# Designed miniproteins, single chains, continued (5), part 6

Each design is a single chain, and the fold is of that chain. pLDDT is the mean over its residues in the fold that is shown.

## One batch from the design tools (miniprotein)

Design m16176
Fold by ESMFold2-Fast:
Structure m16176 (fold): chain A 81 residues (1-81)
Amino acid sequence: SLEEVIEELERRREAAIADFRARYSPRVTAQVERILEHYRRELIELLEAGEITPEQALEAFESALAMAREVADSLAAREAA
């Protein structure tokens, strides 16, 4: 159901944010939280409009996570310099 996929997206987002908080500075984590929140809202809107499937939404979220990790690593490298 739509509700179940939204709950799954939220679970994955919360788990990812906890992971980022454990590994990165608060500043870096805040930036990735903004990225993931933007994608969460966009994916929910597309799901509610019937423009994407649950499977496509989960795949898109995993792609957003990969992008967020690259951003986090880039920001952390700049902080270390």
Scores: mean pLDDT 86

Design m16177
Fold by ESMFold2-Fast:
Structure m16177 (fold): chain A 79 residues (1-79)
Amino acid sequence: SELLELIRKADEAAAAGDEEAFREYLLRLYALMTGVSVAEVEAQRKAGSSVFNAFVQERLEADPERLRELEEAAREYEA
């Protein structure tokens, strides 16, 4: 799963103290989760945490099938 691989890579980068790699994987993870480009995710993050949280929530609510896929991937990661 691409989502699981991105989560693992982000965790590995964080553990290694590689802030640049962590940021890159985190942005890619959010892009995959919301179905938008990395550039759009970065723009929403720069707008502030409340704006970013609302953006993520709206994107997940707009696509119930994507939300289901994310919940399935989360269960696989926790297993």
Scores: mean pLDDT 77

Design m16178
Fold by ESMFold2-Fast:
Structure m16178 (fold): chain A 55 residues (1-55)
Amino acid sequence: SEEEKQAAIDKLVEQFRKGLEDMLKLRNVYSEEDKKAVEEVVEIVREESIRRANA
């Protein structure tokens, strides 16, 4: 179902975002610019995941 696919993608994207944030925070560098970059990458990953799931 579409709802199940969306939920799975949302979980994957959230896990990916947290991983990136944790990595950056571990390096003691997580500025507002880094936060914006992470959100941009996360959005690209989400869009690509949805595209592939519906292919």
Scores: mean pLDDT 77

Design m16179
Fold by ESMFold2-Fast:
Structure m16179 (fold): chain A 67 residues (1-67)
Amino acid sequence: LTPEQRRALENGLAALEANPDDYVTALAVGHELIEVGLEELGRRIIELARQRDTAGIIALLREKLAE
């Protein structure tokens, strides 16, 4: 991970942990990850946001940060 990618992941995780039912925040996190070059992960997060699976999004963000 680049420092910019790590920052986007950390900020996204913090935002979703603070506001787990905020669909707009979940979509914004997905788009931000696409912009920093984590395209596949960002698209997957957008899909999970549509499914209202915030726990799944948080798990993916934590898994990626653990790399």
Scores: mean pLDDT 82

Design m16180
Fold by ESMFold2-Fast:
Structure m16180 (fold): chain A 84 residues (1-84)
Amino acid sequence: SAEVDAEVAALVEAATSPNATVEQIAAAVEKLANILKKDPNNNSAWKARAQIATSPQFQKLRNSPEVKAAVAADREFVLKQYEE
């Protein structure tokens, strides 16, 4: 939906900002995982996930405990999709 696409765009903007905090990145990863759990065919959410993962700010903060926890949960979701 247009509302979900707008939410996904806002999450990408917040998480890829050079001023993005650990909390913003972790929240964006978690919210994208929840969107994909409800609609695995949401191409905007899959693209957003890739954009966040390749951002310089994500690479800088990826070893923070909060980001690592969010990424681990996201990885479990992706692996579960692969098992179907």
Scores: mean pLDDT 79

Design m16181
Fold by ESMFold2-Fast:
Structure m16181 (fold): chain A 61 residues (1-61)
Amino acid sequence: SMDEEGGIAAGRAAPGASGSLAGAAGATGVYDEKAQRAMSTPEGGRRAGEAALAAGLAREE
């Protein structure tokens, strides 16, 4: 898709809502609610968003 750059940039702009790692942690968080909540926080979501952006940019290369 030609809108891939927009998707990657959006991952950084919406850290908590669009955190790929936060979503994966949510699935595991069924056993670790504490970890799930930490990943759902603005800080956790931001890190997940930045990781997704970096990975997306590297593969886009």
Scores: mean pLDDT 50

Design m16182
Fold by ESMFold2-Fast:
Structure m16182 (fold): chain A 77 residues (1-77)
Amino acid sequence: MEKEEKWTEAAVELLSYNLEIPREKAREIVEAYKKKFGPEAPYRLLNEELSEEELKFLAELAGVSPEELKRKLKGLR
């Protein structure tokens, strides 16, 4: 329970920072992502284990291309 919420908060911070979007928007994206792919999905995002379907879904919600999203997330490493 608390573990999954911690992943959610970390994913919100990651998206907000890397995509330069407000936390409110990042949280909306993460919550929709969890509804589509399950409550464990934020853990996959944090560990860069995203499938192509997950990347496309997140990119659409963030208003960027899948390529741009992947570049933003991986550019931090």
Scores: mean pLDDT 78

Design m16183
Fold by ESMFold2-Fast:
Structure m16183 (fold): chain A 87 residues (1-87)
Amino acid sequence: MDPARIAALTAQLLDEDEAVRRAAVAELEALGDPAARPGVIEAGLSEDERVRLLLEDVVRHSKSPVLKEAAFEGLVELGMREIEKGV
């Protein structure tokens, strides 16, 4: 798998167009490559509400165990940051 393709797809998770974000999720799901995990986690840490909702949807409905795990870890890291801010 091409690391540049994975990087492009994970960057598309932050796109302003919902269709582009959904297409990137579908392609990452089809690829099932563990190398996507750091980029998916990083997208979750963007604090973008749209990306958070997208990753929550992936955790609930994705057929890819690799993508579900990456999305779950991104949400856990985000939640840990929110707990640290919440005192």
Scores: mean pLDDT 75

Design m16184
Fold by ESMFold2-Fast:
Structure m16184 (fold): chain A 63 residues (1-63)
Amino acid sequence: SLEKDIEELSELLEVSKATAKKILEGKMPQETKAKLMTRLAKEDPEKFRKVVKILKKRNPTPG
């Protein structure tokens, strides 16, 4: 569920639901997204892994 993924992503990244929705919809600039992900990876690697799993579920990259 996109709505549930938005809520989980919002909590994990400590951003608004509107920001989380933009990330999941691919509407956020790549540099802004990269900064958020880099910060989370430094502060909480476990939360970072959960965020990556949500993003991969939404847009799986070919292996």
Scores: mean pLDDT 77

Design m16185
Fold by ESMFold2-Fast:
Structure m16185 (fold): chain A 84 residues (1-84)
Amino acid sequence: MEALMEAARQSLTEENLRVAAEAAREAAELYKTKKDEKDPKAATRLAGAAILVIGVGIGLGVTPKKLEDMEKVAKKLEEKIEEL
């Protein structure tokens, strides 16, 4: 997550990095809120997708419009985030 944003800083403008940081923060807040809910795994998947879409998007130049593809990647990230 954080490493992706640092890499993006070198590839993209400072504004894009700021957007990524804000999105990651929102994803973390959503995860924290939904974690208290009965379905925290859904929140983890959502948070992972948001972080990846922004992080990868700004780092690799991929548009966040590919959110559907990022949802699949977020599924793998869900396992890692749950272990954190």
Scores: mean pLDDT 51

Design m16186
Fold by ESMFold2-Fast:
Structure m16186 (fold): chain A 62 residues (1-62)
Amino acid sequence: SMDLEIEATLYEMQAVLAEKAGDYDTAIEYYKKAIDLYSKIPGREKDVEYLKNRLKELEAKK
């Protein structure tokens, strides 16, 4: 649904803002929330893969 896509996008934006601020714990939390929501949307498999790779890179920096 459109609501789910909007919510996922907002979590992704919050994750990016936290990452830029150096708040890696908050960024990881929001990336995980965005991944969970995108994974429930058919046709968003590429977005899920991209965000999972970004999350792994970010977790490795901690």
Scores: mean pLDDT 84

Design m16187
Fold by ESMFold2-Fast:
Structure m16187 (fold): chain A 82 residues (1-82)
Amino acid sequence: TLESLEEEQARLGAERAEELVREGERLIRELAEAARAGDRKRERELTARLIGVALELAALGYTEKALELLRRAEEAVAEARA
């Protein structure tokens, strides 16, 4: 049925979203380390990867989680530089 298909798609999307959030959390930690070290090249590379994670989250319908991840990354970099 349509309902069963929607439920399955929602479950698979939620599992992928959880995986992406875990990946984003790891990238934020690495980004903060790069910022503390003054490694501008690594910051750029990690930021690009984090944007990729955020775009995939948004594509799955988790736009709020994507925006939260990007905001937390910006805060982590600012704090690391302070």
Scores: mean pLDDT 85

Design m16188
Fold by ESMFold2-Fast:
Structure m16188 (fold): chain A 82 residues (1-82)
Amino acid sequence: MELSEEQRKAAVEQLVQDLLQMGQQLQNSSQSDIIARIRQMADSALRLGLSRDDVVAALRQAAAQSSNPKVKQALLEVAEEV
């Protein structure tokens, strides 16, 4: 389904929050596991109607807000492949 502009903005903001929460939960996990989880979340967001640009922006914003270097690197790696 096509998202309205307001729904799209809300979905991007929600994705950023979900990514940050995931990063806190998986901070002791391997980088590969973190990357796999981020890829699943990005794929789900694309299926819900977010553009690749919106998903990349959310991933980069979450990376900028992440204090854990491992989580930050994983978010940036997925952003480059989307």
Scores: mean pLDDT 84

Design m16189
Fold by ESMFold2-Fast:
Structure m16189 (fold): chain A 85 residues (1-85)
Amino acid sequence: SEEEKRFIERINKLVEELKSDDPEKQVEAARELAREILNAPDSVIEKVYDKVIEGAAEAMKSPDLEVQINAAIALITAAIKKRAL
């Protein structure tokens, strides 16, 4: 569906933005990624799972606690929705 495609496009963009050297952009991307994962249908989670897990794991190495927390929320939520936990 077009809705599913829009979710995939937004999540993929946010995962790339987590790699930003700008801490403010990285924090914003982490917060938005956590929100998008919480709201995404399970079919979208299945398609973006590996990229989200990889991106969130890297973001959790950030010295910024807000980035770490939101990356962890995105990772845990994606794992639950994929039934990996």
Scores: mean pLDDT 82

Design m16190
Fold by ESMFold2-Fast:
Structure m16190 (fold): chain A 99 residues (1-99)
Amino acid sequence: MYEEMLKVLEETIEKLGLEPEEREVLREALEILYREDPELAELLYQGMKSVLERYEELDEEEKEKLRHLLVSQSRLYLELHRRKLSEEELRALVEELLA
């Protein structure tokens, strides 16, 4: 499953002409999403695959909007994930202080 998701992501990245920094953001977000929430990862994979099948039907404005949404949502997901990890680290520190 993950390798198929990665292939669809790489194809989407190539077709949308994403910058190297944006590519890294999407790849990191997919890796974390697949590990932490595989059901949501599968739903997003199905959606991305559906969009990819219809890519040639999209106009330039729709393609640019899709590019922006994928990048901004991936950045938001990474930020939210980093905050969650920070809370767990804070909890571990509190437990060590109380022990």
Scores: mean pLDDT 72

Design m16191
Fold by ESMFold2-Fast:
Structure m16191 (fold): chain A 61 residues (1-61)
Amino acid sequence: GLEKEEEEKRKKKLQKEKDFIKDVYDAFLAMLDHLDMPQEVRDRVREQERKDIEEIEKKLK
C-alpha cells in the first residue's frame, strides 16, 4: 500500500541522513585529533554525535 512505500522512502532518507551525520562527525573528530585538541572537546563532539544519531534512530522506528 501507499503507507509501505512512503515508510520505505522515509527510512531510506533517514538512513542517508544518519550516514551523512556520521561522515561529518568523523571528519570533524579527525580534524580535532590532528590538532591534538583536549579530550573534553572530543568527548563533547562524540556526545553530540551520539544524540543526533539517537534522534534519527528514534524516527526510524
Scores: mean pLDDT 80

Design m16192
Fold by ESMFold2-Fast:
Structure m16192 (fold): chain A 70 residues (1-70)
Amino acid sequence: SARAALAEVRAELKKAHPEATVFLHLNRPASEVDPSLGTAAGAIEVLLFELTEEGKWVLVERRVLPLPAP
């Protein structure tokens, strides 16, 4: 399921970047997330950010999961 796949990606990212915060974006148009997904109905975009000492958010990693057409 999409939730199970998302949980796996989140666990992988947390293991790689244990001090970063994970922001999840669900059900986005594939073309807005990654043009290489061109035929997918949508995508789950997982963005991992880290807060700097200056109070700025920095993107440390991005993962994209294509969603099949219903």
Scores: mean pLDDT 63

Design m16193
Fold by ESMFold2-Fast:
Structure m16193 (fold): chain A 77 residues (1-77)
Amino acid sequence: SFQETIELAKQIEEEKDEVTMDAILYLQQRMLQQGLSQQEVADQLAPQLEEAKRNGRLPELAEEARELRKEAAKRLA
């Protein structure tokens, strides 16, 4: 049905947005842990994100972000 097609399209867009956001958060956290300043992270983020998109690595980076969140949650629990 048309409704099922619309729901599927929304799910795909939401999944893409979540994957991209998680990848961004992982890249930011990794660079900060390496001792980069907030400004250096801002300057390096876009090039690293574009390279990850080009190489199909966004899902991999997003999964690493999710694992770090799980470990942090266990530490706080």
Scores: mean pLDDT 76

Design m16194
Fold by ESMFold2-Fast:
Structure m16194 (fold): chain A 91 residues (1-91)
Amino acid sequence: MEEEKEKIKKEVREGVFREAANTAAAMGAAGESVEEIVERLRRKAEELIKKGKELIENAKSELEKVKGEALVEAAEEVLRLLEEAEREYEE
């Protein structure tokens, strides 16, 4: 069970970060500004936090709760990275 929880946390975190990176790359390739990219990713991360909290509240098993917790944690990490990126491109 602990090994399964660790696997879920890793897969959720990797998935969230991969999707965020791919979204940023695709938007950049499409000519979107850094500001527009940051706004899109911030909104997506906020949605993931809400979804993760809903998963925790409605969890039918400990594994579902762990998945929700991992989703919130990964999305919060994305928000922090976006704050750092915003500082680099702030005029």
Scores: mean pLDDT 81

Design m16195
Fold by ESMFold2-Fast:
Structure m16195 (fold): chain A 65 residues (1-65)
Amino acid sequence: SSELVAWIAQRAAEFGNTPDEAALQILAEAAEGDLGRAVHYLEVLFERKQNLTEANARQLVAELS
């Protein structure tokens, strides 16, 4: 969902991340339109102090799936 991608991008930016477009797409697809799942992915990423890159997004989804 384009709405979910935009939401993830805005939240990541608020925490000082410059999100990779591929990373946004990976998280949005993994969340399957579920805002709660998207929130959980971002909380784990921010807790780890990681940048929202394609590699970090793929690792996060694999770990939490």
Scores: mean pLDDT 77

Design m16196
Fold by ESMFold2-Fast:
Structure m16196 (fold): chain A 76 residues (1-76)
Amino acid sequence: MEHLEEGKKALEEGNKEEALKHFEEAIRAHTHSDPLVAAEAAELMAKIYEEQGDILSAIGYRILAIGNRIDAEWGF
């Protein structure tokens, strides 16, 4: 949870590079323990990449977010 909040704070401060690092850490820490936190971090990373014009990375992170939300809803 802390990494997700730190990433959001960095993003609010305009530091997209720092935000991406925190969101990557949130995904790694929470993919197996709290997939909803991992999904939110992946969605925020997708938004940053889309704003930068990196559409392929944005698509990849959106797929990761959907997968983590399905895991949370269905227990798979």
Scores: mean pLDDT 78

Design m16197
Fold by ESMFold2-Fast:
Structure m16197 (fold): chain A 60 residues (1-60)
Amino acid sequence: GAAAIITAPPAEALTLAGQLWNAGVRTFFLPNTAFGQSLAEFLNGAVNRNGQALTVHLYS
């Protein structure tokens, strides 16, 4: 599937992540920050609800 790279925390990051998830994105490259960790937790919640595979890479 498609991959997404998030380089800066947008004001609507959770909404954006949800839109990308609904568009079929299952691989995310997130900054290794509190923001990136929170977004990874949100995406893991989506996996638990939908039973779909998720890959998250934290970058420095």
Scores: mean pLDDT 69

Design m16198
Fold by ESMFold2-Fast:
Structure m16198 (fold): chain A 100 residues (1-100)
Amino acid sequence: EPSEEEKKEAIEAINEILKRIEELAKKYNLKEVLKLVEDTKKWLEENPDKDILEKLKEFLKTLEEIKELWEKSDNPNKEELVNEIELYIEQVKKLKKSLE
């Protein structure tokens, strides 16, 4: 089972990634991505006692949805945006594996 410190560090990592995605979504007017970020923040706030591995699993699902939205967008920067999301997906996958 992950330690309380490891759980805290995992939540901090999720929050840092969400902040970056929110900044990009605002910069490029990606309203559907902004909604997913807001919904994810609300879910985390409403589920503070949820298992950290389940939180990371749900976050990975959200990152995959954000990636698909950017791939389907007409955004001229979508290749760079998708590449950045793929790095976050890899980071969260490694984090989840380290806590298993």
Scores: mean pLDDT 84

Design m16199
Fold by ESMFold2-Fast:
Structure m16199 (fold): chain A 73 residues (1-73)
Amino acid sequence: MEEIENEINLAMAVMTLAVLDIELRNGRAPPLEEVERLLARAVALAEANGTPEEVAEIRERARELLARARELA
């Protein structure tokens, strides 16, 4: 049960990053504060549920998305 929940939570983190990436590319980004909050939650989900490699990848993607969001703000 918990193993499946961990997979779902990790998938939710990945999906959050993917949705934000699409929104930022199309100039439809939410406010910077909301982007920062969503990225922080995605990283927290990865840290709780992912392997060290998955966490590192998600953190790197989150940093790239945050930098792009700041450029658009």
Scores: mean pLDDT 79

Design m16200
Fold by ESMFold2-Fast:
Structure m16200 (fold): chain A 78 residues (1-78)
Amino acid sequence: MEELFEKGLEYYEKGEYEKALEYFKKALDIAREQGDKLAVAKISNEIGLVYEKLGKYDEAVKYYGDLKSLGLTPKKAP
């Protein structure tokens, strides 16, 4: 999970948003299987930010909804 998450961040920093999504989604699936709610929130926030960069705001909102379900606030890209 963590290795896949770090790989996603690497691609996000390079502007390779589609590759970033691929790795973040793989990390999210593992976090969900493990029941790691904090990891799910963390990864969902990053996926939301990537969708915002791609202009896919409807998709971004869905991932931010996971954070609200956990009682957390979504973070915006700097």
Scores: mean pLDDT 76

Design m16201
Fold by ESMFold2-Fast:
Structure m16201 (fold): chain A 78 residues (1-78)
Amino acid sequence: SEVEKELEKLYEETLREIRENPDMSSEELQELLRKTIKEVDALLEKYKGSNEEKLFASRLMFRLLAEVTEAELRRRLA
């Protein structure tokens, strides 16, 4: 669907930002996550996303949370 493509693009852009900025602080990572969640909600509202599309968005957000957690752990170990 169109909204799923927009959500995947947002997810990929957010991951790129995390990976390209290894010195990003935990506070900056949390701010980025919060901003991304707001953009996800805005896209779902704009497109009147179905329950299936909302579940797709939730799966992407869980994957993003895992990536943020890993990034924070890697920074603490560096």
Scores: mean pLDDT 83

Design m16202
Fold by ESMFold2-Fast:
Structure m16202 (fold): chain A 114 residues (1-114)
Amino acid sequence: EEKKEIEEYIKKLAEELGLSEEEVEEAKKILEELIKEHGLSKEEALRMASAILSLKSRGFSEETIRENMYDLLGLDERIEELRKKAEENKGTVEGVTYEAAAGILEAEKRWLES
């Protein structure tokens, strides 16, 4: 059931990105390997699917995508943690530093997703 939902998400996003059936099959293979090896949650799997398909649409090789996958997954968690620390330190120099760090990672994520 979760597998079907992930497959429908991949199909819809791939159609929006103009990916071939072969590119979609490569993306699914990479995602299934990650889910199996690392026990990804549904939310993590959907995030990884989005990142993989985006990189494929931009012409990146399977090898390059594999190298960047966990870095991409980790970016959202790091951004969220930095934003939380910024709010907890609101009005301090430390808070400004956390906001700046989060902004830099958001720019990196935008580059990888665009």
Scores: mean pLDDT 71

Design m16203
Fold by ESMFold2-Fast:
Structure m16203 (fold): chain A 113 residues (1-113)
Amino acid sequence: SALQQKILEKLEEIRKLLPKASKDAVIKAYDKIKKSAEEIAKYLKDLEASITIGVADIVYAVGLMLNDLEMLKKGMEILIDAMKQLISKDLPEELLKKALKAVEEALEILKKS
């Protein structure tokens, strides 16, 4: 759908901004995308996506503990890949609209950094 394509394009924009993103921006953007990805994975009962989100969270948590910005960014890249896989599936329009809002909020946070 046009809505799915718009979300996927904005997720790629987020990925492109990531190399120059500040730590604070990555942390705030990660929270927005994670909540959306978890909601979609639960709706779909997608165990593979839930495991990938869990891997992203472990990498991200280690990045926070070590104050390692590159590891935080790696966690975000894994989360973006999980989100792209989820968005490519057959989803209700209301869930896609919620995902678009979360991705747009994350993108605006990263653009300001």
Scores: mean pLDDT 90

Design m16204
Fold by ESMFold2-Fast:
Order: structure tokens, then sequence, then C-alpha cells
Structure m16204 (fold): chain A 81 residues (1-81)
């Protein structure tokens, strides 16, 4: 449900904000507010993309690449539906 997706994204954003990733957290809060207008797969694909960009900017390129591959897999699933 859109409510569950929004709740999950806000929880993730809260965790990132507590760790000092305030810009990435804000992008996830904005995405959570958009969740009613998105499919769950689209919302999670966008969240993975946002996280990948934030981690790459922070210098965690290996984890960023793993999240980017996860987002690509979600995008492939959306395209196949």
Amino acid sequence: SAERVAKDLRALADQLASQGYTDTAQRLYDLADQAPDLSPLEAYARASEVMSEGLDAAGDTELAEELRRGAEALRAAIAAA
C-alpha cells in the first residue's frame, strides 16, 4: 500500500538523518510524500537510486554500485510487467 511504502521510506530517511546524511534523507522524505502517486516498485527503485547517489557522494562507491545494480533490477522488473 502507499501508506506502507511512505512509512518505510520515512523510517529510512529518519535513520539516514540521524547518521548525518541530511541531503539524502530529505530526498527520501520528498519521495515518501510522492508515494501515493507511485507504484511500490517505482518508489523502491527511486529510493535505491537516491541511496546509491548519496553513498557515492560520501565515498562508499562499492555499496553505491550494489544499490545501483539493485535499482536496475527493479527497473527491469517494472519494464517486464
Scores: mean pLDDT 83

Design m16205
Fold by ESMFold2-Fast:
Structure m16205 (fold): chain A 79 residues (1-79)
Amino acid sequence: ARKVAIVVVASPETEAQARALAEAAAAGLEAQGYEVTTALAPSEEEALAAARRALERDGADVAVVADAEGQGLELLVRP
């Protein structure tokens, strides 16, 4: 995959941690030659909607949804 979207579920209390996690993950993937976009979402439902949007509208090949603790929740791949 050439383009990866990373969406992290964050509350106001975990926003800084989620942003740091997303930035670290993006830097690692960009070092491997991927184009990465990152976003934060206030709920898993909104994160899944953002992930689907990235695949359908923004040309992402893969979308990853994770929580602020670094647990992967969903991996979505363009069919």
Scores: mean pLDDT 82

Design m16206
Fold by ESMFold2-Fast:
Structure m16206 (fold): chain A 75 residues (1-75)
Amino acid sequence: LQELIDELVRLYKELVEKLKNMTFEQGKKLIDEAYKKAVELVKEKVTDPEMRENIIASLKDTYEELKKELEERAK
């Protein structure tokens, strides 16, 4: 589990760095794609339903917040 969490954190940090030089439209698409990939990783690696749902919920909140921050910067 910890290895999965570390991988998810690494991917998130890479995403944030890429977003620094992107337009809102480009960034939104990248965030949506990254979220889908992260959810698939969790579904593949986490067999416990409760833990899986909790991690996915945290990912959704995190990526939605990142998307909102991009929208606020674009206006």
Scores: mean pLDDT 81

Design m16207
Fold by ESMFold2-Fast:
Parts: sequence; structure tokens; C-alpha cells
Structure m16207 (fold): chain A 105 residues (1-105)
Amino acid sequence: MVEGRRLYNLGVDYRHRGNYEKAVELYDKALDIFQRNGDDSGVSQVYGNRSSSLRQMGNPEESYKYSVQASSMDPGMYGVLSDSLEALGNFDEAREARRLAERYR
């Protein structure tokens, strides 16, 4: 589990530096480890951050898929779902997701 968290944190660092492609690669490696170890918290965090990285890369459709997975596992991730819906132009659904994010804050 230490290795999965290390790769996830490294992915977060690359995302903050604007290297979204490297961040996604590291998140995919962390996801594989978290899934093999049954770390559902790690899986939901990877889905959320992978979604955000994909949105910044201009891939809102893939961003949405991962934000749906994240929010289904963790209600705290409705904010990420709202961001991906807004990027797709689904503003009414984005507002509802934002309302849910505030409710589960």
C-alpha cells in the first residue's frame, strides 16, 4: 500500500506542475496497486484526480467517466463530477452536482 500512495502523491505533484500526461500515467499505476489491495479510498481519490487531469488535458468525456466513478464511491467527489459536467456544457446537471457537493461537505 505504501507504493500505491507514493505513486499517487507523485502524480499529484506532476498535476500541480501542469504535466497532466505524466500525472495520468502515475495515477494509472497507483490505481492498479490500490485495486489489487482493495483500497477503495485510494481508488476513489485516483478516479477524482485522474478526472481533473483529463479535463485539463481537454478530454471532458473521459473526465466525466472517471468523475462518475469517483462520486459513486465517495459523495465528497460530487465537486469533481460538477467540474466535468460543466466542461461538457451540461450546466443544469453541473449545478445539481455542485449542490450535492455542498450538502456532503
Scores: mean pLDDT 85

Design m16208
Fold by ESMFold2-Fast:
Structure m16208 (fold): chain A 70 residues (1-70)
Amino acid sequence: MTVEEIAREVFERIKEADPELAERILAGDPEAVEYLKTLIRMEFIDRGLPLPSDEELDAAVEAVIREARE
């Protein structure tokens, strides 16, 4: 499973649990985007996977936002 796939799963859960936060993430709110990155890191820890680099996280978040706006 890729960083992007896990990021997408986390974002889908946010859309269900907190639609307002999901809208803020799509708007590029820096605080909301950083919170998404934190949740993705926590998911990697919970799955026992090595933490992604900041570069990989940034790329995955950008891909998720791009796909969600499509």
Scores: mean pLDDT 83

Design m16209
Fold by ESMFold2-Fast:
Structure m16209 (fold): chain A 93 residues (1-93)
Amino acid sequence: SMEEIRRQATLLGSEAGVLEIHVIVLQKLLQKGEPIDKSYLENLITKATELEKQIKELLKKAKDPQVQKWLQDAARTAERTKKDLEALLEKIK
């Protein structure tokens, strides 16, 4: 249903926001010279990649223009977050 798509869009957007907060925390830890667990960072990259795929699949089904905009915004956040996490991984290698 369209209501179910809207609910899923809200949840995926929330998950994208949580990952963005994780990036900010990890950047802060790096600035303080605190160690970052490589496995933890790789796990977050996997989660961001899966989230981006789920958002793009839901976007194909969304007919409501406002929901499409929310999903497009969430997809951009997930993609940016993944790139930021990959950049952090390169710095700790």
Scores: mean pLDDT 87

Design m16210
Fold by ESMFold2-Fast:
Structure m16210 (fold): chain A 90 residues (1-90)
Amino acid sequence: SSYYDLESRTEHIKTILKDSIERGKKELENTLKSILDIARQNIEDTILLEAISAALEEMAKEYKEKDPEAAKLLEEAQKEIKKLLEEAEK
């Protein structure tokens, strides 16, 4: 599908992640678990997985200096999404 669909989904996921980060570590951990579960159930939706990966990468970069612990959690979640994307290409 289109670049517009990917960008729109990425921005929506970034909004969810930002809200969770601002609510604290436990809420972020819960949100990341939910996102990973959704990704595992939708492995064929490569646009969704790419949007999640992009959102996690961008938020990790934004929070690297502001909240290094949140940035690490986001980076770990992105690594899991990248593994799912590799599986989807098989």
Scores: mean pLDDT 84

Design m16211
Fold by ESMFold2-Fast:
Parts: sequence; C-alpha cells; structure tokens
Structure m16211 (fold): chain A 70 residues (1-70)
Amino acid sequence: MDDIVGDIKEEVGKLAAKGASKKELVDYAKKKGEEAGLTPEQIKEIQDYAAKAADNKDEVAAVLKALRDS
C-alpha cells in the first residue's frame, strides 16, 4: 500500500532529524522496505529519499515539524 512507503519515509525522516548517517538511513530504508515486501522500485524510492534526507537534515526536521503542527 502507498501508506507503507510513506510510513517508512517518515521513520527515515525522524532518524535523519536525530543525526543518523547517510549509510544508516539508506540501510534502514532497504531493510524496512524488504521486511514490508515492497518492490525493488519502491525500495529504491525510499533509499533515494533516505540519501536526500541525510543531505538535508535541517530541511527534513522542518518538514516533520510542519506535519506535526498541522
């Protein structure tokens, strides 16, 4: 389901906000995607998101705050 991809992306964002490394975020996304039975394309999407989140930790933290406040 689309919400599973979204849930993993949110978890990745929370880890990025806590200061997790790019490798930790990408590895976490892959593991969670595989455990959830996601397709290789969906796993790649969440890994790409994880890499982007690691590069933009402050921006990701701001987005998560906005989602909580809305």
Scores: mean pLDDT 74

